# Designed miniproteins, single chains, continued (2), part 107

Each design is a single chain, and the fold is of that chain. pLDDT is the mean over its residues in the fold that is shown.

## One batch from the design tools (miniprotein)

Design m7710
Fold by ESMFold2-Fast:
Structure m7710 (fold): chain A 68 residues (1-68)
Amino acid sequence: NKELIKEFLTKIEGIGEEKAEKIIEELNLKSMEDLFDVTLEELKKVPGIGEELARKIYEAIKNPGLLT
């Protein structure tokens, strides 16, 4: 569900709806399982995300319960 992925990503500092949608489209994410299988290198390839934000996303994926 793309909406659940978007909700997850937008909880991460520095990610709004536009960046979340870009990540979903660039990485072809269709489920939360797809999101949890994403690597740091794949995140770095998303245009406009950058290295720092890619690392924040990756850590959030490893520790979903820390997002508030």
Scores: mean pLDDT 79

Design m7711
Fold by ESMFold2-Fast:
Structure m7711 (fold): chain A 85 residues (1-85)
Amino acid sequence: MEELLKEREEKIEKLKEEMLKELEELLKAGKISEEYREALLKGIERAKELLLKFSKELSEEEFEELLEKMRELFKEDLKKLIEES
């Protein structure tokens, strides 16, 4: 169980790194403010906590589906945020 939890923690951390890279690109392009970036960083950290919590209850397939869903939702939220700003 500890080994499986470590693997899932690594996958969650990779997802966080991907999201952070997207935010840095948007900030450099001037599409979001630093204040908005800080709010999104807090959201990403919260999402990481929730993913780690749910990972204990999920099968490997369910966990992978959740990771992909979170990635897609993040991209959708960023698009809406840019369009509505």
Scores: mean pLDDT 75

Design m7712
Fold by ESMFold2-Fast:
Structure m7712 (fold): chain A 76 residues (1-76)
Amino acid sequence: SRAEAIRAFAAELQRLWAESPEAAARLKVETVEFPAELPPEQQEEWRAEVIRAVASDLAGAAEAQARARAIVEAAA
């Protein structure tokens, strides 16, 4: 389901943040709006892009954390 996919994505990001505490410390307080009816293709692309950015770039990690938080909050 969508909620399960979002939860799994958020959990993976949290694990990456634990490996990169510096990225977590740089988190900007930003609200990222996640479209309710985002097509599955775009959701998968977004997830892959964010995970890749987190893995290779600390600046991307901060953005990914903010997005994941917004998505989890919207899904809850």
Scores: mean pLDDT 54

Design m7713
Fold by ESMFold2-Fast:
Structure m7713 (fold): chain A 56 residues (1-56)
Amino acid sequence: SLEELEKKFYERIKKDVEAALASPDPVVRGAAEKHRPTEEQLKERAKKLAEIYAKS
C-alpha cells in the first residue's frame, strides 16, 4: 500500500542520513550536517517517493 511504502522510504531516508552523519569522511559528515533534513522534510520526501513508486 501507499502508506507502507511511505513508512519504508521514511525509514530508509532516516537511516541514510544517520549513516552520512556517522561517516568517517569529514567531507561527507560536513555535507550531511549542512543539509540535515528536518522531520517534516523527511516525511515529505518519503511521501513523494511513495507516490512515485505507488506501484512498480
Scores: mean pLDDT 79

Design m7714
Fold by ESMFold2-Fast:
Structure m7714 (fold): chain A 73 residues (1-73)
Amino acid sequence: MKVVSTSADAKDLEEVRNAVKAAIEEAKKNNADKVKVYLNVTGASEEDVKEAKELAEKLAKEAGLEVEIVEVE
């Protein structure tokens, strides 16, 4: 399985959206099956993390890709 990785700050939903969209475009270009998103959760609320995860999952599923989300500090 080929994976495209990206990272974003969980507190910035616009950064999450832009990073995930860019990773999706790269995944499609490279015939990758999965996008892996590293979410920086340092100082983020549980609500921020939840919204960021839901956004990333929604965008990846709409593109027909699997998504893996990794919380990083």
Scores: mean pLDDT 84

Design m7715
Fold by ESMFold2-Fast:
Structure m7715 (fold): chain A 74 residues (1-74)
Amino acid sequence: KKEEIMKETLDKADKVAREISDELQRRIAEAKAEGAKLTPEEMERRVQAVRDEAISEAIKKTNEIGKEGEEKLK
């Protein structure tokens, strides 16, 4: 029972991580395309912002899934 819940939590975390990775790639491509229309400096800033946001989101969602799984085990 607990093993099953833990596996479900890990599978959910893996799926979310893959979805975030795919979203990151799409957002970087969009940031490059839009930034290239402005300046190289703006493009670099947008790409960096997208990367930072995606990393923060991945950490937050992974932690939330872990906490949710732990609460279900109690």
Scores: mean pLDDT 74

Design m7716
Fold by ESMFold2-Fast:
Parts: C-alpha cells; sequence; structure tokens
Structure m7716 (fold): chain A 91 residues (1-91)
C-alpha cells in the first residue's frame, strides 16, 4: 500500500540519520554540541516510535496515517538540517 511504502521509506531515512548521529556524537569533543546532538537523537527515536504507532493504529484511515507520517517526516527533516548546521559549527 502507499502507506506501507511511505512508512518503510521513512524508517530507512530515520535509521540512516540515527546511525550518522551516533557517529557524530562519538566523534564530538565539544560538550555543548554533544548535548544538542543527543537531544536531537532522543527526539528522532521518539519520532520513530510515533511512526510505528501511527502505522499500526487500526483506528486510523490510510489517509490519516499518511498525513500523520508526512508531518513526522517534516519534523525529522528539520531536525536533520539542525544536525548539518551543528556539524559545520565544529570547524
Amino acid sequence: SPVEEEYKRFLEFLELMLEELDRLIAETTDPKVKAKLEEIKARLEEIKEEAEKIYNDESLSEKEKMRKLILLESEATVLWMLVIVLKKELE
């Protein structure tokens, strides 16, 4: 289904972001930047859990699931842009 395809694509995107964040956190020596990256990671992990709950919610229509997933994807994208900015500030 379109919802299943969107959900799987979003999960792959989240997993790639979380993997890169773990690498950046491990490499970061600035405690303020490290703390902000850890906060972003925690929120992306919450978004992943929320996406799973939305996908498995039998009370939601396919259209409602798609709308909710797109909103979470938008939030995850903004958080990822913040990671890119923080990475540049470390130079």
Scores: mean pLDDT 88

Design m7717
Fold by ESMFold2-Fast:
Structure m7717 (fold): chain A 82 residues (1-82)
Amino acid sequence: MLKEELEKAQPQIEEAIATDPASEYIKFLAEAAKLAAEGKIEEAEKKYKEFVAKLLGIDVADLDKATQEQFAAAYEKVKAAG
């Protein structure tokens, strides 16, 4: 499911980068998405979960319960931080 979550977030990540390309937070999410696209799902999953959990203020274990809407909201928070 992580690959699907990252694929759904791709347009939002691209939009955020276009809005604030200098944002290190956006770069962090883009790197996770790139790792997933390269087939490095294990690394992408680790980076994505750690970052999103921190952004949402929840435990990494609770990400299994997180909805795609919550993931999308996390990406928007990163965009706002830039």
Scores: mean pLDDT 61

Design m7718
Fold by ESMFold2-Fast:
Structure m7718 (fold): chain A 90 residues (1-90)
Amino acid sequence: KEEVLKKAEELAREFVDAVDAGDFDTAISKLNELIKLAFENPEVAKEIADILERAGDEVVRRHPDNLDAQIVAALAYMAAAVIKRIEEEK
């Protein structure tokens, strides 16, 4: 559990850093890794979704006028919403 959440926090930080660098391909890759991590670890899916929502908030805060960054943040919010549904299915 603790190791999975630490990995999720690392991936979320890498996601934000990639957006800051304008590397949207890497940002999407990190987002996909976070989604996969949540599906592989459904017992902490809600916590991973919360981490992802905070990462999206950070992107919006750092890049309020960048449309590409806002679209990527919207994808993070949608991914978090999907991840939260994992617990409902189980």
Scores: mean pLDDT 82

Design m7719
Fold by ESMFold2-Fast:
Structure m7719 (fold): chain A 82 residues (1-82)
Amino acid sequence: SPREAELVKRADDAIKSKNAEQLAEVVRELLFGDVDPKVASEVLKKIVKNLAELMALTHRVTPELVERILNGERIDPLEAFP
């Protein structure tokens, strides 16, 4: 969807620019914004594919954390992104 493509682009741009604040904003929007859970899940899967770059920005994103999000568990964005 256009929304999914926008969120993926924003996340990719943040990762490429090493902008942890911008990445945190995207993740916050995915977890707590008015975003379809299916769209949020697909965007998070695409972000996790760039795990090496993601880990360079934060050490808090783990496969276990992603699975908790995909299962509908509410987490603090600061747990994933400082």
Scores: mean pLDDT 63

Design m7720
Fold by ESMFold2-Fast:
Structure m7720 (fold): chain A 74 residues (1-74)
Amino acid sequence: SKLDEALEEFSRLVIELQGLIDQVKDSAFAGEVSERLQRLVEEALRNQDDLEKLERIIKEVKKLIEEVKKKNAE
């Protein structure tokens, strides 16, 4: 189902972002990103049955991944 696909995509993105955070040298930035990721995980857990909300959360994780990649490239 689309819901199962969204949950699988979310799980993959969380793993990717966690790996990127582990490579961040700026401990303050790493802490802020970790807190933002924790909030997104909690929101996803509360909205496991809501495809529209999960898709919005997935977009937020993707944006956060791009922010971390940009910071690590600087």
Scores: mean pLDDT 87

Design m7721
Fold by ESMFold2-Fast:
Structure m7721 (fold): chain A 67 residues (1-67)
Amino acid sequence: SLEEERERFLAHLRERLEKAGVTPEQIDAALEKAKREFDLAELIREMLKKNMTPKEINDYINKLIEE
């Protein structure tokens, strides 16, 4: 599932950063950023699958930011 793929991705990223000697605080910040970027990419992918216009996509994203 998508959730399992996200969890696997984040787990692998954490392991790589730990092996590279990145601090726990920096790892947590990097994982939060990666999670947001993964979620945003999937959201855009779903919008494109629904054949939404650029205006509809822009309006939806702006609504999410303002909420």
Scores: mean pLDDT 72

Design m7722
Fold by ESMFold2-Fast:
Structure m7722 (fold): chain A 90 residues (1-90)
Amino acid sequence: KKKLLRQSAVKSTSSFILIIGLEVDGVKLSPDARQGLELAREGVRAALDGDYERAARLFDESSAKLSQDPRTQQSSELVRQSSELLREAA
């Protein structure tokens, strides 16, 4: 069911963004990683608004930015996978 896929992608991405925010002080992140987290937050908002195509694009951009900082590389991969799931659900 496409609705279940959308719910799973949004929940997983939101959870990991919160975990990263709790583990790392803002001062520890590069400017690229901070921009990536902001893009991911905008992507979650777009997905909650039902704009899955916009959410997928924002997650793609977020993934590219997060991959530039070693502390957020694994989060980059999760955000990239979430983008793919949202495109399938759109």
Scores: mean pLDDT 70

Design m7723
Fold by ESMFold2-Fast:
Structure m7723 (fold): chain A 87 residues (1-87)
Amino acid sequence: DELAERLAAEVRPIAEEFEANPDDEEVQYRATRALARAWVRYKLTSGELTKEEVIEILEENKKKAEEAGDEARAEALEEVIEELKKE
């Protein structure tokens, strides 16, 4: 899965920044948004999921983030969901 490997390589520094800065809500928000965008791109480009299925999964993950009190993650996921709905 060369596309997954390429996207993983692209997001690696973002994931490292996320892990290095757990107390920084801005970093957590930006990293979650970037990682979610990369995941969406992979799933849609590979044909593994439809746009509607991707939105459903993101909405489920947003709900779980809200239930966990993770506002930065919930906001990042909502932004990606709204971007997809406009597409």
Scores: mean pLDDT 78

Design m7724
Fold by ESMFold2-Fast:
Structure m7724 (fold): chain A 55 residues (1-55)
Amino acid sequence: DEERVRRFREELRTVVEKMRAAGRSPQDIADVLVHLGRLRGLEALGEEFAREVLA
């Protein structure tokens, strides 16, 4: 479902921005992104964003 994937990407970007603004470490942000991906059945996408945050 392409719409579900697009919406989740936007959600993950918002989470990253909010967590960075709150002063969370890249590792904390990455851990949250991985967990969100698993909870929504989009693990690969969560892992992709986590990898980008840690780079």
Scores: mean pLDDT 85

Design m7725
Fold by ESMFold2-Fast:
Structure m7725 (fold): chain A 61 residues (1-61)
Amino acid sequence: ASTTPEQILAFLQSFPQTPAQVLLQFVAGELLLPDGTAERLLALHGENLAAIAEDLVALAA
């Protein structure tokens, strides 16, 4: 399936009541990425959700 960074970013921004960490764990799981991927990307990029979305797509390729 062709998931784009723009689709991931839109998803992350669509749930203002949910912490970004929880949303990133969900997306990483859907992309079948290893446990702790969300935490590593948050540590690397902080609040830069666009950079996190780009890396999630690259890791899933």
Scores: mean pLDDT 80

Design m7726
Fold by ESMFold2-Fast:
Structure m7726 (fold): chain A 90 residues (1-90)
Amino acid sequence: EKEKKEQLLKLSDKITLEVQKLHEYYLILNGQLKEELSEEKRKEAEESFENLKQLLSEIEKLDKDKANEIKANIKEYFSEHSKELLKKLE
């Protein structure tokens, strides 16, 4: 259905933005980005984890297989931090 496809695309775009924010956070944690990990950056990461959790929940309501696929891709992308990320997304 057209409406379902449109909703999935919008949610996927939002997930991409949150993943990009978390990627920057992990670059700082790994020392790959020469920036001090501030309380503001930690808060931003916490907000991104919560947003990602909500977005994944919304996708699961529309398409459980697509939600599982996206979750697997996120695990692969953050392989070094996958266990922490998964715990925060629960």
Scores: mean pLDDT 77

Design m7727
Fold by ESMFold2-Fast:
Structure m7727 (fold): chain A 95 residues (1-95)
Amino acid sequence: SDGDIQNAIRLFRGTHGQILGLMRREKVPQEVIDELVKLFEEGEEAIKNKDVETFEKNLDKIGDLVEKYLPQYADSIRDMLDYVLKTVKEAVKNS
């Protein structure tokens, strides 16, 4: 349903906000933050288009950035990204 897709987008946006907050706290370079923003924008469009394959590839790239620049948070963020992917897959399946 449209509601399931909207809920998935809200969850994804919340995840974006959390990662941005951590990157700013840890003084991650602006060019890396800009890359993260682009990946989240592309990921949100993939959710809207019900393109799970593109979304999953964007999540993998976000995970790579987190592992490189926020290694102390990588495990908790990976769990969060896995939950987002499961939520998006279910939302697409039900729409």
Scores: mean pLDDT 89

Design m7728
Fold by ESMFold2-Fast:
Structure m7728 (fold): chain A 75 residues (1-75)
Amino acid sequence: SYAAELAAVAAEAQPLVEAGDLEAALELGAALYASHLGERVARLMLEAERAELAGDLETAEKLYEEAREEILKRL
């Protein structure tokens, strides 16, 4: 299930986050997004998460909204 895959990715990302390897943690999330939502959505989510980590909340919100629009087009 998606929830089980999310939990597994979170568990795998935990030691990377603790080590300060945020880029590797983001790449794990992007791989999960790509497998379920496609590469375009994965790219938008990755860019949004990077903007959020940088404190650029306005850019993050715009990218999350674009990702949502892409998901809705596929449903």
Scores: mean pLDDT 77

Design m7729
Fold by ESMFold2-Fast:
Structure m7729 (fold): chain A 86 residues (1-86)
Amino acid sequence: SMEELKELLREIVITSASITLLTLHIRRFSKDEEKKKKAEEIALQVTKIEHQIMDLRRQGKLTLQQAQDALREIKKKLEELKEIKE
């Protein structure tokens, strides 16, 4: 439904914002250059996913399945990023 799609898009935006904030934290406070590099790579991958989803939405081609898959991938990236922070 359109309502489910809007809710998924909201979660994508919120989760992506969390990744951005965590990446900024790692970049600013970590002394490990490899951790900083991995965090930046994760942030870039998430940005690409978000751009793809927003482009599909703008074109009226975004499916519920595509939004679900994108959110799942973004959540996986958030967990990877949390492991880097530790």
Scores: mean pLDDT 88

Design m7730
Fold by ESMFold2-Fast:
Structure m7730 (fold): chain A 91 residues (1-91)
Amino acid sequence: MEHIEEAIEHARKAIEAVKKGDAEAAIKHLEEAIKHVKEAKKEYPEFEVELDAVINGLEGAIRAVKKGDLESAIYALERAIEALEKIKKKL
């Protein structure tokens, strides 16, 4: 559960960085969130498909931040947090 909680926390910090216009901080938090989701995949192979979808969404958020598409970045981050919270409830 620690890696899922850490991924959620970093995703929330990425949203706050996006809202403040701090693209560098947003990308760093997104990269940390992806790292923790990848570790959660090793611990919970039964959620591999769902966790891969989260990784793809967070990578999409990095691309959106780099393009200045802040609304798409926030949307992708909120969907990733919802998916991680749903997985956490099943653990």
Scores: mean pLDDT 89

Design m7731
Fold by ESMFold2-Fast:
Structure m7731 (fold): chain A 55 residues (1-55)
Amino acid sequence: SAEEEALRLAREAGLDESTVDLSDATKAGAALVAGGVPAERAQAVGQALLEEGHS
């Protein structure tokens, strides 16, 4: 799922999972970018979260 992918990217970037707000795709994407995840990957995950109904 997009949530699992977001949390995996957060862990790979060394971020605490609690810093990624999975209920808000825009905030989740911004947190991933701030943590060092490439913007293209963060955007793709954010788009997938929106498709799963997270806003």
Scores: mean pLDDT 78

Design m7732
Fold by ESMFold2-Fast:
Structure m7732 (fold): chain A 84 residues (1-84)
Amino acid sequence: MEEARQQIIELLQRIAGATPEQIEAFFEKLRELNLSFEQLVLSIQAAQAYKAGDVDKTIELLEQLGKELGKEDEVKKEIEELKK
């Protein structure tokens, strides 16, 4: 439960804080995780929103990413915890 949220946040932080070169390296690693380009774009957008402090946008993008990953219920549960 908390692990799913933590893994997503770590991915988002790394993508948002990464240089273009590091992002290219992450593309290869994310391909091994069987993520589509759509999921990669969502991860980057969510990371940008998170870094900008846009909590609402980050939540929306995380919900969409969770749905794409088939972890919709886990992500939704963690988002509810964030609202507390």
Scores: mean pLDDT 62

Design m7733
Fold by ESMFold2-Fast:
Structure m7733 (fold): chain A 89 residues (1-89)
Amino acid sequence: SEEEKKFREKMAEYVELARAGDLETLREKIENDEIATKEYKELYELQKETGSTNEALILLTSIVIAELIKRGDYKKAEEIKKNFLDRLK
């Protein structure tokens, strides 16, 4: 759908920020978003238990999940969480 396409394009912009190492912009997005802040804290706790922390991956995944939650796509939020943890190192 057009809505899904626009959502993917928006998320692709955050992916490019993460790949460019612009973590400050991603952190600012999370700090200004209560849902993203909650998701970030949960993902950070999960990642630290694995003995490996990838800040860019946690920031990006938190933003994507928060945006999906805001639009009511809870199932897609869970799918994206699993997929991004596996694919972004």
Scores: mean pLDDT 77

Design m7734
Fold by ESMFold2-Fast:
Structure m7734 (fold): chain A 101 residues (1-101)
Amino acid sequence: SMNDQILLVGNILAEVRKEKGETYPLSTEVIEEALKELEKRGIPREVVIEAYLHLLEVQEEIGNETGIADARRGLAVLLGLSPEEVYAMSLEELRELAARV
């Protein structure tokens, strides 16, 4: 299911973070490595984008600034946005952009 794939994406990202020893927010290089690993495991790009949108929604709901920064940085890489662009956009605007990619 889509939810099972989103959970799998979350688990793979957690494994990559732990292996690289990086903390939030993740570097662009680590995010790119995680995306390659997800593609290697056959997870579609659209599912990875949905997982990051879900992560951003959850992190915004709980007010976790570090988690919000991590989610927005991941979406910047996935959607081809600059850091300034991704921080200027609302979650709704990011969802609309993702639907067009």
Scores: mean pLDDT 75

Design m7735
Fold by ESMFold2-Fast:
Structure m7735 (fold): chain A 58 residues (1-58)
Amino acid sequence: LSEEEIRSASETAGSLSGEQVASVLENAGFPEAAKKVREAGEDKEKISEIVEEELRKR
C-alpha cells in the first residue's frame, strides 16, 4: 500500500463508526485490526491510529 492509500484509509476510518470500520477491516483480511478497533469503541483518534498502524505493517 502507498502512503497516500494508508492516509486515505485512516481518514475515512475516523469518519465512520467503530463497528463499520471493524467490518471493513475483517472483510479486507485484517481480523486482528478489527478486534482492536472494536476495543477502542468511540475513540475516533484511536481507531484512525489503529488502521494506519496495521496497514503500515503490510
Scores: mean pLDDT 74

Design m7736
Fold by ESMFold2-Fast:
Structure m7736 (fold): chain A 89 residues (1-89)
Amino acid sequence: SKEELLEEVKEIKEKIEAATTAEELKEAAEKLEEVVLKAEKEGIISVSKGIALVLQIIGALILLDQGRLEEAKRELLRVADELIELLEK
């Protein structure tokens, strides 16, 4: 449900905010991608919006592979915040 996905994203956001390693951020990114795909399959978000969010997550993972941890963290927080806004509607 929307409510369950919203609570899941809020928990993932807290984990992103607390994360200090690339491994923690990669785990959070994978969980965010799972929620995006679920929201898309349930018709809660559009296919185009799902694609946009997944591409942003991929961008954050590329930043992590480049050692740009703080930039990756900011990008993942932006994805989480946007997904929360979409799920609250």
Scores: mean pLDDT 88

Design m7737
Fold by ESMFold2-Fast:
Structure m7737 (fold): chain A 63 residues (1-63)
Amino acid sequence: MDPVALEAIEIVRSAESREEAIKKLMEKFPNVSKEDAEALVDAVFSGDGEALQAALERIRAKT
């Protein structure tokens, strides 16, 4: 069970734009940098499971 990953992915999928997704991620996870948020958003939109796993690990380390 990974509530951080589920919540982060849901924020990205519910956002209307890349900029909105980045903003919402940074608001929900204040210790996450803009570059970390951008990496997660790009990984979710590309469907790259390896990039997604790497981005989620960076966010978990800061939450």
Scores: mean pLDDT 78

Design m7738
Fold by ESMFold2-Fast:
Structure m7738 (fold): chain A 90 residues (1-90)
Amino acid sequence: SPIEELMKRLKEVSEIAERTLKEAEEMVEQGAPKEEVIELIEKGIKEVEAKKDELLAEMKKLKVPQELIDAAEAVINHQIESLKKYKEYV
């Protein structure tokens, strides 16, 4: 169903954010240069933002209720903020 496809895409966005954070944490633990960790996080943020824009555009095209679109955007924005906060920490 279209809803199942959208839920799959939302999970894929979450997985990119989670993988990025985990890889960044592992790089810090291994003593990787700060610049390389920041580059990984920034690349991850850009990928999440691009996938967010694609998902929200598709949801609007399929006439998904605005409340659900807003909820999906809030979830993804929270993940982006978490990555940005970790970038500030390193």
Scores: mean pLDDT 88

Design m7739
Fold by ESMFold2-Fast:
Structure m7739 (fold): chain A 77 residues (1-77)
Amino acid sequence: MEALLAEYEAFEANKDQIIADALAKFRADVLAETARNNLVLHLPGPYSRADVAAGEAQIRADIEARLAALQAAVAAA
């Protein structure tokens, strides 16, 4: 079980990197989707502060859920 604990600690240590990578991908995906649709006016800049906040909340919730699942696995071990 020390291997599982080490994985958890490594994941937590890499959380900032995972978030940064997810944010970069999220930005690219949002811009690509907006450009592809061409349904409405382009966003000023890539997107507004409110749009970024909403995206951040979703990404954070996803990462937190993954961390919680890993925490539960460690606790169950």
Scores: mean pLDDT 67

Design m7740
Fold by ESMFold2-Fast:
Formats: sequence, C-alpha cells, structure tokens
Structure m7740 (fold): chain A 97 residues (1-97)
Amino acid sequence: ELKKQEEIARRLAEIIRRAGEILAERLREEGAPQEVIDRLREVTEGRVRMALEVPKDPRITVREFLEKVKEELQTAIAEGLTELQPLLEEVEKLLAE
C-alpha cells in the first residue's frame, strides 16, 4: 500500500538526516573547512528529498533505495564511522518490513 511505502520513506529520510548530522559533526571535529560541511549538508538534503519522492517514482522502489543506503552505511562504518551502526540497524529493520 502507498501509505506504508510513504511511512517507510519518511523513516528513511530521518535516518539520512541523522547520518548527515553525525558525519558533519565528525568533519567539524577533524577541522574540515566550513565549505566541506556546507556541501555535505546540501548532499544530505538532496538525498532526503529523493527518499521522500521514491514512493511516487516508478523507476525505483523504496526497497532499492533502502538497500543503497544500507550499502553506503556499511562502507562508512568499515571506514571508521562506527557511530552510524544504530542507523544501519534501523535500515535493516525497515528492509524486513
């Protein structure tokens, strides 16, 4: 049902926002320039919009977008962003629905 897909998309959008905040904070702690942090925020907001539009896009499913985000979170965690682990668990829970 479309309403269920929209609910999953909204929860995924929230996960993307939180992941972006975690990454931005880490970059700030590491002394990254403000321009790098601003660019990350733009990318994060773009991905949030994509997630919210997926239920209405016939070319991609909410599941496919969840799988993409899962892969990106797994890569980031493997590279040392272990604070993203709870968000990965939330994405895996959404994939099980």
Scores: mean pLDDT 83

Design m7741
Fold by ESMFold2-Fast:
Structure m7741 (fold): chain A 81 residues (1-81)
Amino acid sequence: GGKRFSAEERARAVAVAKSTGLSERQAAGLVSALDELGKISPEDARRIAEILGVSPEAVFKALDALYAAGLLTKVGDVYET
């Protein structure tokens, strides 16, 4: 589901996610998961947090920043590319 990011959108998404306190590796991991899944539910965000070794709150903070930057849309509790 969802559209995949262009290389430029991916680089911008990584920069935005890093601005919320994620490392380069953590930000790149989150953006790769977003690009592959196209949709992130609250359950997906929690699973991504476990994989990245961060709190679920850190992932939601990054997702909200990506939404504010216009890189994601939000439908209910689900973030979409």
Scores: mean pLDDT 86

Design m7742
Fold by ESMFold2-Fast:
Structure m7742 (fold): chain A 93 residues (1-93)
Amino acid sequence: ASVTMEAVKVEQVGPGLYRVTARARADAGTVTIRIDVYLNGELVASHSETHRLAGEGEVTLVYEIEAPPDAVFRATAYKPGAEPVEGKPTTAK
């Protein structure tokens, strides 16, 4: 099983409101993307979505959340039988 995190993007879409976009590439089968939000090293929010791919392809998860600009967003992709892969941690600033 293969899974990679292609991109993690954070955009401010309103005052204190951020859109986090995580894009992963995976082999056929089940893949889950999770976006975790950290403030001062503490997990304050989490959102995940599971997809089933018919073949190798890309999966995108979009998550909108109210957070301060120093919040750290982490995206992780999970595939059964594979080691989880994490994208580069991204701040809003």
Scores: mean pLDDT 83

Design m7743
Fold by ESMFold2-Fast:
Structure m7743 (fold): chain A 85 residues (1-85)
Amino acid sequence: TPELQAAIEELREEARRSSDPKIAEELLFMADLLQRYQDGEISEDELVDAVVARFLTHNPDASEAEVEKIREVTRKGLAEAIAAL
């Protein structure tokens, strides 16, 4: 939607203006995932799996409960972003 596209572009602009390269990297990662989801290239499940894979790369010993929490938070965040127009 035009509203979701505007939100994606805002994330990219925020990343460009960020003085912290790690924050910029995370913002660009999320913007790219949302763009692919909007374009129909990936499903919601694939988006959630990508976020979990990134989390596990930094936290390889994470428990199943921690992984499940990341899945829940990601799905909720996506639903809230979509509901915000």
Scores: mean pLDDT 78

Design m7744
Fold by ESMFold2-Fast:
Structure m7744 (fold): chain A 87 residues (1-87)
Amino acid sequence: MVTGYAYVSTDPTPVDLEDFEKAVRELIEKLREEAEKGKSEARREAYAGDRKITVEVRAPTPEEALELLDEFERALEQGIDHVTRFR
């Protein structure tokens, strides 16, 4: 169990789901690079169209930050599968 958090925040403007997923995955990879450098807290921002996407991770250790980012990416994959199934 990780004792930190990871989150994604977006502006209320609709965005293409594929562009959103791509931006979030790219931000997660950048946060992994920060954790590999010994950072247990990091935030990265990007735009998908005119929608601002922010991904942040905060954990007690860099190792826990990496674990939390892996869980976040897995949850994103599961969410996309769920959306695709019900379209």
Scores: mean pLDDT 66

